# Designed miniproteins, single chains, continued (5), part 74

Each design is a single chain, and the fold is of that chain. pLDDT is the mean over its residues in the fold that is shown.

## One batch from the design tools (miniprotein)

Design m18720
Fold by ESMFold2-Fast:
Structure m18720 (fold): chain A 66 residues (1-66)
Amino acid sequence: PTVVVSGVASASELTGLALHGIGEGGEVKVDLGSPPKVTVTAPDREAAERIAAHGSSIKGAKVELL
């Protein structure tokens, strides 16, 4: 399962999200284009749901769980 979080304006929030994805055993790709985007390929659905919940807690972020 893949989680895509876009619209993360804060570098500290983006870093926290990326570290969470790594901690869950996910593969993290950060795109610092416009808008900034974090893609996490999670090892299982439960990890993907936790990562998506983290992304959803970030003000202004948009989260897609695929």
Scores: mean pLDDT 79

Design m18721
Fold by ESMFold2-Fast:
Structure m18721 (fold): chain A 114 residues (1-114)
Amino acid sequence: SEADLREGIAALRAGNYALAAVLFFNYVRSQVSDEEWARLEAARRTTDLDAILEATAGLPVGVAAAYLLGVAASYLAIENYEMAAALAEAVLERYTSAPAELLEAARYLLERAR
């Protein structure tokens, strides 16, 4: 829901990265099919950046950006700053037409990962 997205961004800004990841994933899961969600989760389990990025291909830009921010927040929660930064950078480079709030969240996350 849109509420999950707003609460996810608020959790991210509060430094609650684990909660931010859960809320971003709840939003994405409400926007995609069960098949698309299974594909996204399979890619995330590989821990391969390219696989995670390619799994977002064909999704609406806001949904793709929210998913990548959820993955980035989950990496930030376990202090994997390199993966968190790479995913946030991918949002800013690949999904330039995403809602401004998501692009701002990506920039915030990138600053925290550096």
Scores: mean pLDDT 89

Design m18722
Fold by ESMFold2-Fast:
Structure m18722 (fold): chain A 109 residues (1-109)
Amino acid sequence: MVEEARRLLEEARRLLERARELLRAGRLDDALDLVDRALQLVERAIRLAAEAKDRELLREALREVQEALELAVELLRKAPDDIELINRAIGTVLRAIGLEFEIRLLLER
């Protein structure tokens, strides 16, 4: 479980790094797709880390969620009045906020 959670977080980190590159290149849809994929991996990693009671993995997951949130917000600032893209990015922001809150609760108990 711990090794699987770590692999998921490493994969998520790579996806978020690529998403940042795509965002800098103006490829907003591709960047958002990678952020969404990274959040799915992080959500899985959070469940495994919580089951294992691994606080270090939960802190690593929190960092990836925070990076995903930052990228989604930056994407919204760069969105060219594309309502479909804006709606997708808002959904991603809300998902990331929810996951951040969940991790913080797990870390406080």
Scores: mean pLDDT 87

Design m18723
Fold by ESMFold2-Fast:
Structure m18723 (fold): chain A 68 residues (1-68)
Amino acid sequence: MKVTGTADLRVPEGSEDAVAARIKEIAASLGATAEVRRAGPGRLRVTLTADSQETVDEAFRAIGEHLA
């Protein structure tokens, strides 16, 4: 069974590709798959998929800590 979670993130304009790459790296390190889409200048939509809700929640927490 796969669990999916989605969040909209604000990032510095012009850093969307770099932040997207780091989000994918963090998610992969925790066993999640990240799909990142540009929602506009300085905005990313992140969809995480993993085998458990616990893994999705942990990945979102780690991403949030990185962006804080």
Scores: mean pLDDT 82

Design m18724
Fold by ESMFold2-Fast:
Structure m18724 (fold): chain A 67 residues (1-67)
Amino acid sequence: GSDAALVIEVEGDRVKLNLGKPAVEVGDEFESVRTGAKLRVVEVGEDYSIAEILEGEPRVGDAVRKL
């Protein structure tokens, strides 16, 4: 779905999502379905995005939904 992605990498205070342009924009917020971790997108590529961790501890493989 257009509002769903997976965490594919975790590095420090940032995560990489498997969803990019045009479905995602800088400033979009996502929430981990499993843990409730909150993310804010800071960079968008063609097939990926990078988000900062606002709350919680996301893990690789976590499903996230757009808020």
Scores: mean pLDDT 84

Design m18725
Fold by ESMFold2-Fast:
Parts: C-alpha cells; structure tokens; sequence
Structure m18725 (fold): chain A 85 residues (1-85)
C-alpha cells in the first residue's frame, strides 16, 4: 500500500514523541523534574497529533489505539513528575 502524506506526517510526530520520552527519562534520572514533566507533556502532545492524523488517514483501529494509549501514558507520567515539584 502507498503511504499517504497523512501517515508520513503521523510517523514524524511519533518519532518526535519517542525522542521526548527518552529526553524526559534522562531528565528524571538527573532529578530535573520540571524539564522531565515538560518533555513528557511534549511527547503526549505529539502522540495526540499523530493519532488525529492516523484517524484522518483511515489507519487500522489497532494502530490508532496504540498511539492513543501511548499519549495517555505520557500524560500520566508528566502529571506524576509534576506532583513531585
């Protein structure tokens, strides 16, 4: 199947989110909780954008659900870190 422009854009946001999840984890390890929370919040934001693009592209429900769950997890991690500030 040809990859649609929407699917390609969603993939870019998924990669950006993955980078911010790694950055957030590194900040947590250093005790930089404010920066960690900001990184996890950015990851959740990008995952939500990817989800919207995948829905518009008509991607399989299982792919949309996986990205939705990842966004939710990133949001919860940000809130947990913020609660320690």
Amino acid sequence: MPVSPLELEAAVYEVAAAVYLVVGRKYEAKGNLKEAAEAYRKAAEYLEKARELLEKAGAPEEEIEAVREAAEEARERAKEVEAKL
Scores: mean pLDDT 87

Design m18726
Fold by ESMFold2-Fast:
Structure m18726 (fold): chain A 80 residues (1-80)
Amino acid sequence: SREELFLRYIELLERIADLLRSQGRTQDADILRRIAREIRDLVDKKQYGAASLLKGFADKILEELGKQDPEVARLLQQFR
């Protein structure tokens, strides 16, 4: 379902945030955690359109992080 796909995406964001936090990249980790929390709130309210737009924004951040960090790239590849 759409909800299940978003929940898996939230898990991905939290996993990458944990990795960044372990590397001392606390600001980047906090941004991803806030995005994950916002997507969760939107999904709980069944606002899937807004959740998809926020996911699109997050995807751009993840793409950029993946270019900088091989471990982020690995997590992105394993999720897809």
Scores: mean pLDDT 87

Design m18727
Fold by ESMFold2-Fast:
Structure m18727 (fold): chain A 61 residues (1-61)
Amino acid sequence: DEARERAKAFLASIGLDPSDVDHLPDNAAIAAALRTLAEVLERLGRHDEAARARQLADEIE
């Protein structure tokens, strides 16, 4: 699953556990998780990473 591989690569690139997406059933669930992560990253002041998470979510949905 290319979407799952891309999500895992993104999580690893920002220092998060790539296995956090292994329980997600489909691309819609992965996109939703990435959007939630983007909100968390934005609240932490990590705006560039938040923007990348949103962009990835839009690309895989």
Scores: mean pLDDT 82

Design m18728
Fold by ESMFold2-Fast:
Structure m18728 (fold): chain A 83 residues (1-83)
Amino acid sequence: LSEELLKEIEIGVLEIAAAVYRRIADFYEKQGKTDEAIEAYEKALSFYQEALKLAREAGLPEDVIKRLEEAIKDSQERIEKLK
């Protein structure tokens, strides 16, 4: 595998991990388990932030950058609403 391809795979894995934790957080939120929901949203946020950092370093297209930025903002807003 090339270094470039490995970086793209890493970004993809981080984005998938973030999406999984966001779904876990949504599940806990709907059950009224606020602390567990916050923890899961914070995990999702950290993965999206790392993916965005790597995407910027790799020079990925603007649409990818914007999608990750929106995911980060949505996750931050959800955490604040649950506090």
Scores: mean pLDDT 85

Design m18729
Fold by ESMFold2-Fast:
Structure m18729 (fold): chain A 68 residues (1-68)
Amino acid sequence: GRVLPAFDPSQLSQRQMEVLRLLAEGLSQREIARRLGISQSTVSRHVRRAMEVLGAKSRAEAVALYRG
């Protein structure tokens, strides 16, 4: 059967966790970039890396996995 892994914060970098938390709170890439003092492109890179770590196939799935 298909098994979804449980969210494990230890598999994410601090920056990846910060970005996922802010996305889970409903912030846009622009708002996250402003909050973290980085570019929107850097935010996008961290989202993609977090998706790879979580095994998520979409940004929405990564946020859902982070929320539990």
Scores: mean pLDDT 75

Design m18730
Fold by ESMFold2-Fast:
Structure m18730 (fold): chain A 74 residues (1-74)
Amino acid sequence: AVEYLEKAIEAVKKGDLEAAREYLGKAEEEVRKMPDQRKALAVLEEIGKAQKALDAGDTEKAIEYLRRAKEIAE
């Protein structure tokens, strides 16, 4: 999950929103397979907030939410 979240952050910084969404989908798949369900749900919640920020064009806020998701996933 951490590796795909890092790639998603990098894609957002480069303006490649298509790649960012692809990496977020892969991160979500890995997170759903985590044994700690409470931790998994917390990571998914932050990813969801990041996706909403991207939809609103707020790339700065999206990066903040993705960094939070990464911290929880670690």
Scores: mean pLDDT 82

Design m18731
Fold by ESMFold2-Fast:
Structure m18731 (fold): chain A 68 residues (1-68)
Amino acid sequence: GKEKMEKLAKELKEKYPDAKVEVVGDDTILVTVPDDPTLITGLALQLIGDYPEFEVSVEGNTIIIKEK
């Protein structure tokens, strides 16, 4: 739900200050890493490990985190 996603977004902003973190709707977070495709790969792998309860996917330089 939205409260759970907003709490996660706040945590992600604190852990990854160089990333743009945005809540979309009630179940989705978008994490955009500026200017470095190498960083997106590392961040995506970290998020898959840290948040297995969420669906994590990558589109370009944006990581998409969805509530299952």
Scores: mean pLDDT 78

Design m18732
Fold by ESMFold2-Fast:
Structure m18732 (fold): chain A 61 residues (1-61)
Amino acid sequence: MLSPEVIAALQRLGSALNAGDVDAARKAADELVTILEKQGFTEEAKAVRAQVDRAIARVEA
C-alpha cells in the first residue's frame, strides 16, 4: 500500500505538469523520489525519475 505522502506527492507532480511549471514539477519529482526511497520502494523511485524526465521533456518541447 502506498503511503499518503506518496499519493500527495504524485498529486503535486501531476498539478505542476498540468500547469506547465517545469521548476515545480522537478521539485515535486525530487520529493516523490525521496519519499519512495525512504519507504523502501527503490525500483519505483528509479522508474518515477525516468517517467518524470520524459514528461518534462514533452512539456519543454
Scores: mean pLDDT 77

Design m18733
Fold by ESMFold2-Fast:
Structure m18733 (fold): chain A 66 residues (1-66)
Amino acid sequence: SEKEKEEKMKEYIRELVKHLIEENPNAEISDELVKKLIEAIKNGDEETVEKYIKELVEKYKDNFNI
């Protein structure tokens, strides 16, 4: 199911971003969308976090099939 795949990728991206923040708090991030997602997470804006995770899934969904 497309919807099930999308939800799984959202959770995967959420976990990757958490790991990135925890392991590399001073890492230089080149992707603007990832930067916005990190700021939304820091601000506790759950609605904005979900929005940017969805945008990241749409941006990278075709690349997760490699």
Scores: mean pLDDT 66

Design m18734
Fold by ESMFold2-Fast:
Formats: sequence, C-alpha cells, structure tokens
Structure m18734 (fold): chain A 72 residues (1-72)
Amino acid sequence: MKALVIGKVPVEKGEELIEAVRKKAEEAGGSVESTTVGDDTYIGVLVPEEAAEEVKRTIEEAGGKVLQVRPL
C-alpha cells in the first residue's frame, strides 16, 4: 500500500524541505514532486504507507505544513 503526503512551505525554505523529504522518500523507496506557486513551495511525496508518518514529521520539522495524507 502507498500513501501520498502533500505539504507546503514558504518559498525561502523550499530547497530545505525538498532535500529533507527527498532523503526520507528515497530511503522508503518513494518519490517526490514539487512546484512553486506564488510565495509557497508545494511538495507531493509518494511513499509506502508505513513511511507516511515519518515523511509528515520531516515536513513539519523542516518548517512546512502538512496539507493532506492520503492512503492509496
């Protein structure tokens, strides 16, 4: 089973968030996509369901906000 974790962060912290989350996603065998809209960088992380909480925590620790966690 997989989960999709969606987060956002102010654009100034976008690179920091992407790097932190990429490390966790790669460790779990997942993938990361990002886009910047206005003053925010949005990130979508597709990981095994068991890794979703770790990814959520990583986003929050990097100063991001978790918008959604969706089981797939």
Scores: mean pLDDT 81

Design m18735
Fold by ESMFold2-Fast:
Structure m18735 (fold): chain A 84 residues (1-84)
Amino acid sequence: SMEKAREEIERLIKQAKELADKAVEYILDPSKKKEAEQKLQEAQKLLGQAVELAKKLGDEESLEEIRKALAEIQEKFAKAVEER
């Protein structure tokens, strides 16, 4: 169902944001740079899965939300790297 697919997209976005928060936390620790990069890559992969689902549904609104989430994650991580 479309409702179930949209719930899946929301779950993927939520998980991606959670991984991004961990990546930001880890990047501030000099010993955890590799773990930070891995968490960021995992977040990006989950958003990629959400994009594929949204495309399959023809859901442009969800695609826009996913793109905004990706941009927000990238900006937040870049800022954390600068603060390091």
Scores: mean pLDDT 85

Design m18736
Fold by ESMFold2-Fast:
Structure m18736 (fold): chain A 79 residues (1-79)
Amino acid sequence: SEEDRRKAIELAREAAKLAKTDPEKAAELAEKAAEYARRAGDESTAELAKKAAEAAKKGDGETAKRYAEAAVRNAEALL
């Protein structure tokens, strides 16, 4: 749904903001973004958000931020 896609974008944006300063929170937000993206039928955004969460869990804030930003761009392109 459009609501699920919009929620995925919000969560991925917050994950990107927190990726370098609070990677644990960024990982949680990115995982939720992936869940909402899947509910919206957006498998490519879900995959990008999942990669952002995995990078954040490993402490790679730069990679987490890049994947979260990619998830935002991908989801926005489908609006």
Scores: mean pLDDT 87

Design m18737
Fold by ESMFold2-Fast:
Structure m18737 (fold): chain A 71 residues (1-71)
Amino acid sequence: STLDKALERLKKSVIETYEKSKAKGLSDKEIEMEVLNTMSRELQRFADTLGLTPEQAVQITNEVLKLLDEL
């Protein structure tokens, strides 16, 4: 589904941002900010391109936050 594709793309972007920020030697707080900025940019892109509803955006955000808690 469109929602599943958006979620998988967002997860990939978040993981890539986390790994790149970690490789640069950023602090945990700086890594958190970089990841949040990536989430904001990708969610805006999906809203613009895929027509996500507010409820779908909340669901995607919650699933990605769960992933971040495991990193």
Scores: mean pLDDT 78

Design m18738
Fold by ESMFold2-Fast:
Structure m18738 (fold): chain A 64 residues (1-64)
Amino acid sequence: SLEEKIKELEKKKKELEELLKEVEKEIEKNKDDPRKKAILEAAKLALESAIDLTRELIEKLKKE
């Protein structure tokens, strides 16, 4: 059902937000390692984009 799809997406969004917090902590730990920092910052951007797209999809589905 539509409600089930929305709930699943909200759960996935929460999981992505928790992963983002973990990545941000790892960036702080690796500030003095430019290579690791660059990889972690790329992961952060990917997670932020995934969260934004998931949010947009949830809002679109709620309009139905």
Scores: mean pLDDT 86

Design m18739
Fold by ESMFold2-Fast:
Structure m18739 (fold): chain A 55 residues (1-55)
Amino acid sequence: SLADELERLQRELERLDAQIRARRAAGEPVPPELMEEFLALGQRAAEVQRELDAL
């Protein structure tokens, strides 16, 4: 279901956000690939949320 997909995407986003925050806290650069993945998943989550809101 869309709700299950959103939940999976949100868990993945939380995992990536934790990695980004950990690198920033350590003064390490955030790899572009991590940022691209985070942004892409965020975009997908927003799309799924909009579909759910339209029901």
Scores: mean pLDDT 86

Design m18740
Fold by ESMFold2-Fast:
Structure m18740 (fold): chain A 68 residues (1-68)
Amino acid sequence: MMEVEEEKLSERTKKITLTVKDKDIDKIQEEIINYLEELEDNGYKVVEAKAEQLSKDEYKVTILAEKK
């Protein structure tokens, strides 16, 4: 399960917070990678990405994305 929160910082920059929860780390990694690929396909470049473990089965990824 993945929850997405977007915060607009400027006309071209947004902060995205992903919360990914699964008992399988490979599925967590797959969901994160797929989301990053979709951002690039939609004309955004990832300026910064930070991953943090919140619990045994839950990770928070904070992404700073800028539209090209």
Scores: mean pLDDT 81

Design m18741
Fold by ESMFold2-Fast:
Structure m18741 (fold): chain A 64 residues (1-64)
Amino acid sequence: SMEDKIRELFREFAKKAEGASEEEIEKLVEELQKRLIELGMPEDEARALGDLVLRILLQEKKKR
């Protein structure tokens, strides 16, 4: 399903974000947004989700 594909992408990008710099995280989020749009997600929703993911990943960096 589309949800399963999104979960797999999220898992892959979360793994790549482990140990990544803030600049690398921003680049990974841009790739995630592009992949979500390619899967048929509306651009505004993909960007909103990407912004949320970026916020979460940067917050995790800050906790460490």
Scores: mean pLDDT 78

Design m18742
Fold by ESMFold2-Fast:
Structure m18742 (fold): chain A 56 residues (1-56)
Amino acid sequence: SAEKEAMAEAAVAAAEVEFGIVLDPEAREQALRLALKAKDMEEAIALVREYIRKLL
């Protein structure tokens, strides 16, 4: 849904700002997929943060 897609985009953007990075297109795609599995914004941000930590 558009609402869930907007939440996922916001979660990825928030995590990118927090870590001071810009994900490449492939990593961003994976982060969005993880965020879309989340039930809410808090979980979406947590999943994306965990993914970024594994990339660093």
Scores: mean pLDDT 84

Design m18743
Fold by ESMFold2-Fast:
Structure m18743 (fold): chain A 68 residues (1-68)
Amino acid sequence: MLSEKNKELTKKLNKENDIKKVEEVLEELVRLEEENRDSPLEIQVELGVGIVAAAVAITVLRIEEKKK
C-alpha cells in the first residue's frame, strides 16, 4: 500500500509544474516518511527518493520564477 501511494505521489510530481502543488506533494511525502520511520530500509529509501525528486522540482521552479 505504501509503495502504491508513493508511486501515485511521484506521478503527480511529474505532471505538476506549479510550485504550490509540488510543495503539497513534498509535504505528503515527508508525512509518509515520518509515519514510516521504523519501516524496512527499502521503503525508507523509496520515500527518500520521492522527497529528493520533489525538492529538485521545487528548486527548478524557483529558479525559473527568479529568472524574471
Scores: mean pLDDT 67

Design m18744
Fold by ESMFold2-Fast:
Structure m18744 (fold): chain A 56 residues (1-56)
Amino acid sequence: MSMEENLAELRRLAEESPDPGVRAAAGLAVRLLEQGKMSAEEAAASIRALRDREAA
């Protein structure tokens, strides 16, 4: 996925996930991605992890 697609998916998870831990982790990932502290590859890995399990 592109950087924009990763950002959109993380925002969706932060707003719409039924798991509050997934929402919190996705919200943090959105902030890091917007601040340029996370690569597109790292964002894609985070999305995969959040869909499988709550990220620590």
Scores: mean pLDDT 75

Design m18745
Fold by ESMFold2-Fast:
Structure m18745 (fold): chain A 91 residues (1-91)
Amino acid sequence: MASEILGAELTAVVMNVLKKKGVTEATEKEEEKVKFYEELKEELERETDPSVSYSERLAIRKARAEGFSEEEIASLKSASELDAAVIKKML
């Protein structure tokens, strides 16, 4: 159970959940997120980091795009926790 938390797969899950929650004000925000995730995906494909934190790094950058503070991000240690926080924040 790891592929679903990586790259575009994780992005698609988050986007689908946000869409289902009917975030009416999110049209412009959704466009910015798509652009950010596309750039993030390209960067991750070019760079290979052997150290742990591939999933964490991806989730951190997504959380920043959603407007989370550095303090909030630092309090979350896993990609799944960050994703859950993003979904909850966009509620």
Scores: mean pLDDT 57

Design m18746
Fold by ESMFold2-Fast:
Structure m18746 (fold): chain A 85 residues (1-85)
Amino acid sequence: MENLRRAQAVLDQLKAAFEDEGYEVLKGSADENGTVEIEVKDKDGKTFKLKITIGADSVTIERESDLPLAPGNKKKKGKATVTRR
């Protein structure tokens, strides 16, 4: 479906952007409903997950920090909306 193509394109762009900033992309997936999930590791060795939902004319991005081996201790980064064709 078209949403899968858009999701894959967004995933590819995000991977490039994060790698340009010195992040390590650990995992990435795109699905036919236009949902993209990517997991990256920052320079401090902490991982965070980015979930992107691609709508008709916009992309909604939700971010969540995840601490390795820190049970019950979680962090949120925030949310953003981006217009995408």
Scores: mean pLDDT 64

Design m18748
Fold by ESMFold2-Fast:
Structure m18748 (fold): chain A 64 residues (1-64)
Amino acid sequence: MRAELERDITRSFARMGETVATRSDDASAAALLERMAAFAESQGDAETAARLRARAARLRARLA
């Protein structure tokens, strides 16, 4: 039960961060997403962390 609540909170936080990232330049957005991925991983949500890191990588690819 506690793990389910923590997972829901982490997912909600990730969704908010993705929305904020959309309004930032690609470099700032990538940095924000990586920071959020580290937070998600610390909360035990490896799936959300992987998704956030994948998005950060795509933003960096556009810069290169």
Scores: mean pLDDT 71

Design m18749
Fold by ESMFold2-Fast:
Structure m18749 (fold): chain A 65 residues (1-65)
Amino acid sequence: SLEELQAEVDRLLKEIEEILSKYMTPEEVKEAIDYIRERLSKLTPEEALEFAKYLLDKVKEIKEQ
């Protein structure tokens, strides 16, 4: 359902926020998450889910640098 897709996106965003919070200030994390959420709001729920998954993979890669 649409609600389940949105819940999954929210879960992925929370995981991204947790990773970023280890490397950025609270203000920078909020700014980054707000920007991501604004971008996701322009997408379909399915596109938003795919983009959130992509971002999570990318922030995990950055952690290895």
Scores: mean pLDDT 82

Design m18750
Fold by ESMFold2-Fast:
Structure m18750 (fold): chain A 73 residues (1-73)
Amino acid sequence: SALIEEGIRLALEGRLEEAVELLKKAGLTDKQARGVALAAQGKEREAMALLLEAGITPLAVEAGRLAKELLDA
């Protein structure tokens, strides 16, 4: 999803709240969106806490995969 890719890119730029809002528009819950955005920023402990509370869905898995790819680029 273009919205997920853009949201992760905003998170990588340090624009956390804008990233969360865009990821929520892509279909993630608030906790999933914030977890993915924090993961993109390398904040693994905070990200894992939120993602465990939110539950792992196929959309959250795909967002996490894209966060890893964009962080490594």
Scores: mean pLDDT 78

Design m18751
Fold by ESMFold2-Fast:
Structure m18751 (fold): chain A 66 residues (1-66)
Amino acid sequence: MEEERRQRSRELAKEIADKILDSFYEALGLTEEDRELIRQGKVDEANALIGKRLREIHKKREEEKA
């Protein structure tokens, strides 16, 4: 009983975390493909894409202010 409750709590926490991450990724403008790379644990590829997206957003904001 104890271990089952702990397992369910961990699963629920993961589901909540996934929903929070989905909202966060939407705010960053990440695509479904970007999110899938993160979920697959391709950390280096995911980090490269996130970095590229952030640089593109920053560049667009600088161009808009010009």
Scores: mean pLDDT 69

Design m18752
Fold by ESMFold2-Fast:
Structure m18752 (fold): chain A 59 residues (1-59)
Amino acid sequence: SMEAKKILEIIEKNREKIIEKMIEDFPENPELAKKIAEEIIESLRRMIESILKLEEKRK
């Protein structure tokens, strides 16, 4: 759907900001904060891509 594509674009555009925010909120371990943020972003990206793939198929 157009909505799923839009959300993916927003996530990609804000990737750096999301990572930065995570580090700011968890300054005790910036390496871990970065890894967790990246993992969350990748999981979200995969989920949205799966939704887009399903939307392309007949229901």
Scores: mean pLDDT 79

Design m18754
Fold by ESMFold2-Fast:
Structure m18754 (fold): chain A 84 residues (1-84)
Amino acid sequence: MVEEVVKIVKEEIDKQGLEYITATRAAQLALDALLKQGIPEDVALTAVLRAQYEVMRLFPGELISRETALELARKAAELALELS
């Protein structure tokens, strides 16, 4: 599940050709990926919001690298498993 979520987010970022992305956009991609994996909306949303909050606290400009966006996706997926 975690690797599948990260793969979906990676493919969407690569499709858009972006080296940098907003934390909000990365969170949105992670949410969509979790929902595609069958995670309930309330669990997926809680996990994504927590992951986004942590990233935005460290990167107040909201523009993050592709690598940081993929770490946000991984963290959201791991949190979703803990909340399930």
Scores: mean pLDDT 81

Design m18755
Fold by ESMFold2-Fast:
Structure m18755 (fold): chain A 89 residues (1-89)
Amino acid sequence: MKNVLSPEVEEKLPFYLEALREVLQSLRVPQAHIDEVVEALRKNPESTLELEKLRIRSVLQVYATMTSEDADELLEQLLKIAEELEKKS
């Protein structure tokens, strides 16, 4: 059965967006593409983080020249960083 938007995702979304922006900037992804990805996640009331993972992964593969495995590892690290930022705030 399809899941509805998780309250957990909504609550942690600002921290995920901040962590994602910082990582993409460090990887020299063009600011315009960072803004597009961040805005897509911010404006997504129905999608879970899972649906946006594919978009984030493609950005990492294209602009940071990452393999799918490296991109997946980075996404897992981003989730951990977002949790740390949530605790810090």
Scores: mean pLDDT 63

Design m18756
Fold by ESMFold2-Fast:
Structure m18756 (fold): chain A 84 residues (1-84)
Amino acid sequence: MDEKGREALLAMTEASVAMLRASVLLLFEEDEEKRARAQELLDEAAEKLNKAAEALKQGKYEEALKLAEEARKLAERAAEIAEE
């Protein structure tokens, strides 16, 4: 695997970890509006991560990296809402 492929795979792993963290925080969120908003961001992150996986399979490593980074940012925002 070339260097770009390894970078994309690492970014996808980081996004997955961020999504798991946000999901766990959301289990303890008591505010229904915050929970719904955070869930929307997690759903969008999941879609981005799925697109990153497809790009990775096609050898589009730069696209996969960008999508994975976007998924990670969305998951981090979801965690921020849950912690607010």
Scores: mean pLDDT 85

Design m18757
Fold by ESMFold2-Fast:
Structure m18757 (fold): chain A 82 residues (1-82)
Amino acid sequence: MEEHLERLERALEEAERLLREALEAKRRGDEERARELLRRAEEIVVGTLREIAAAAPEETEAVLERLRERIERLDELAREVA
């Protein structure tokens, strides 16, 4: 579980960085770049979750529950970009 938890934490951290950059792009009126960054953030998170689910399906729910609040914060950022 620790390795999968750390991998997802890193993915969420990178996604948050991309989403914050997307918000700044949107504030500058660069909506195309904001959408590109939003998509990249989504691909990182979804890709990492898919890898964890494939490697340790029984641990996936525990990992998701442990990081639930961070995932919800990313969801809020993504909605602000959209």
Scores: mean pLDDT 81

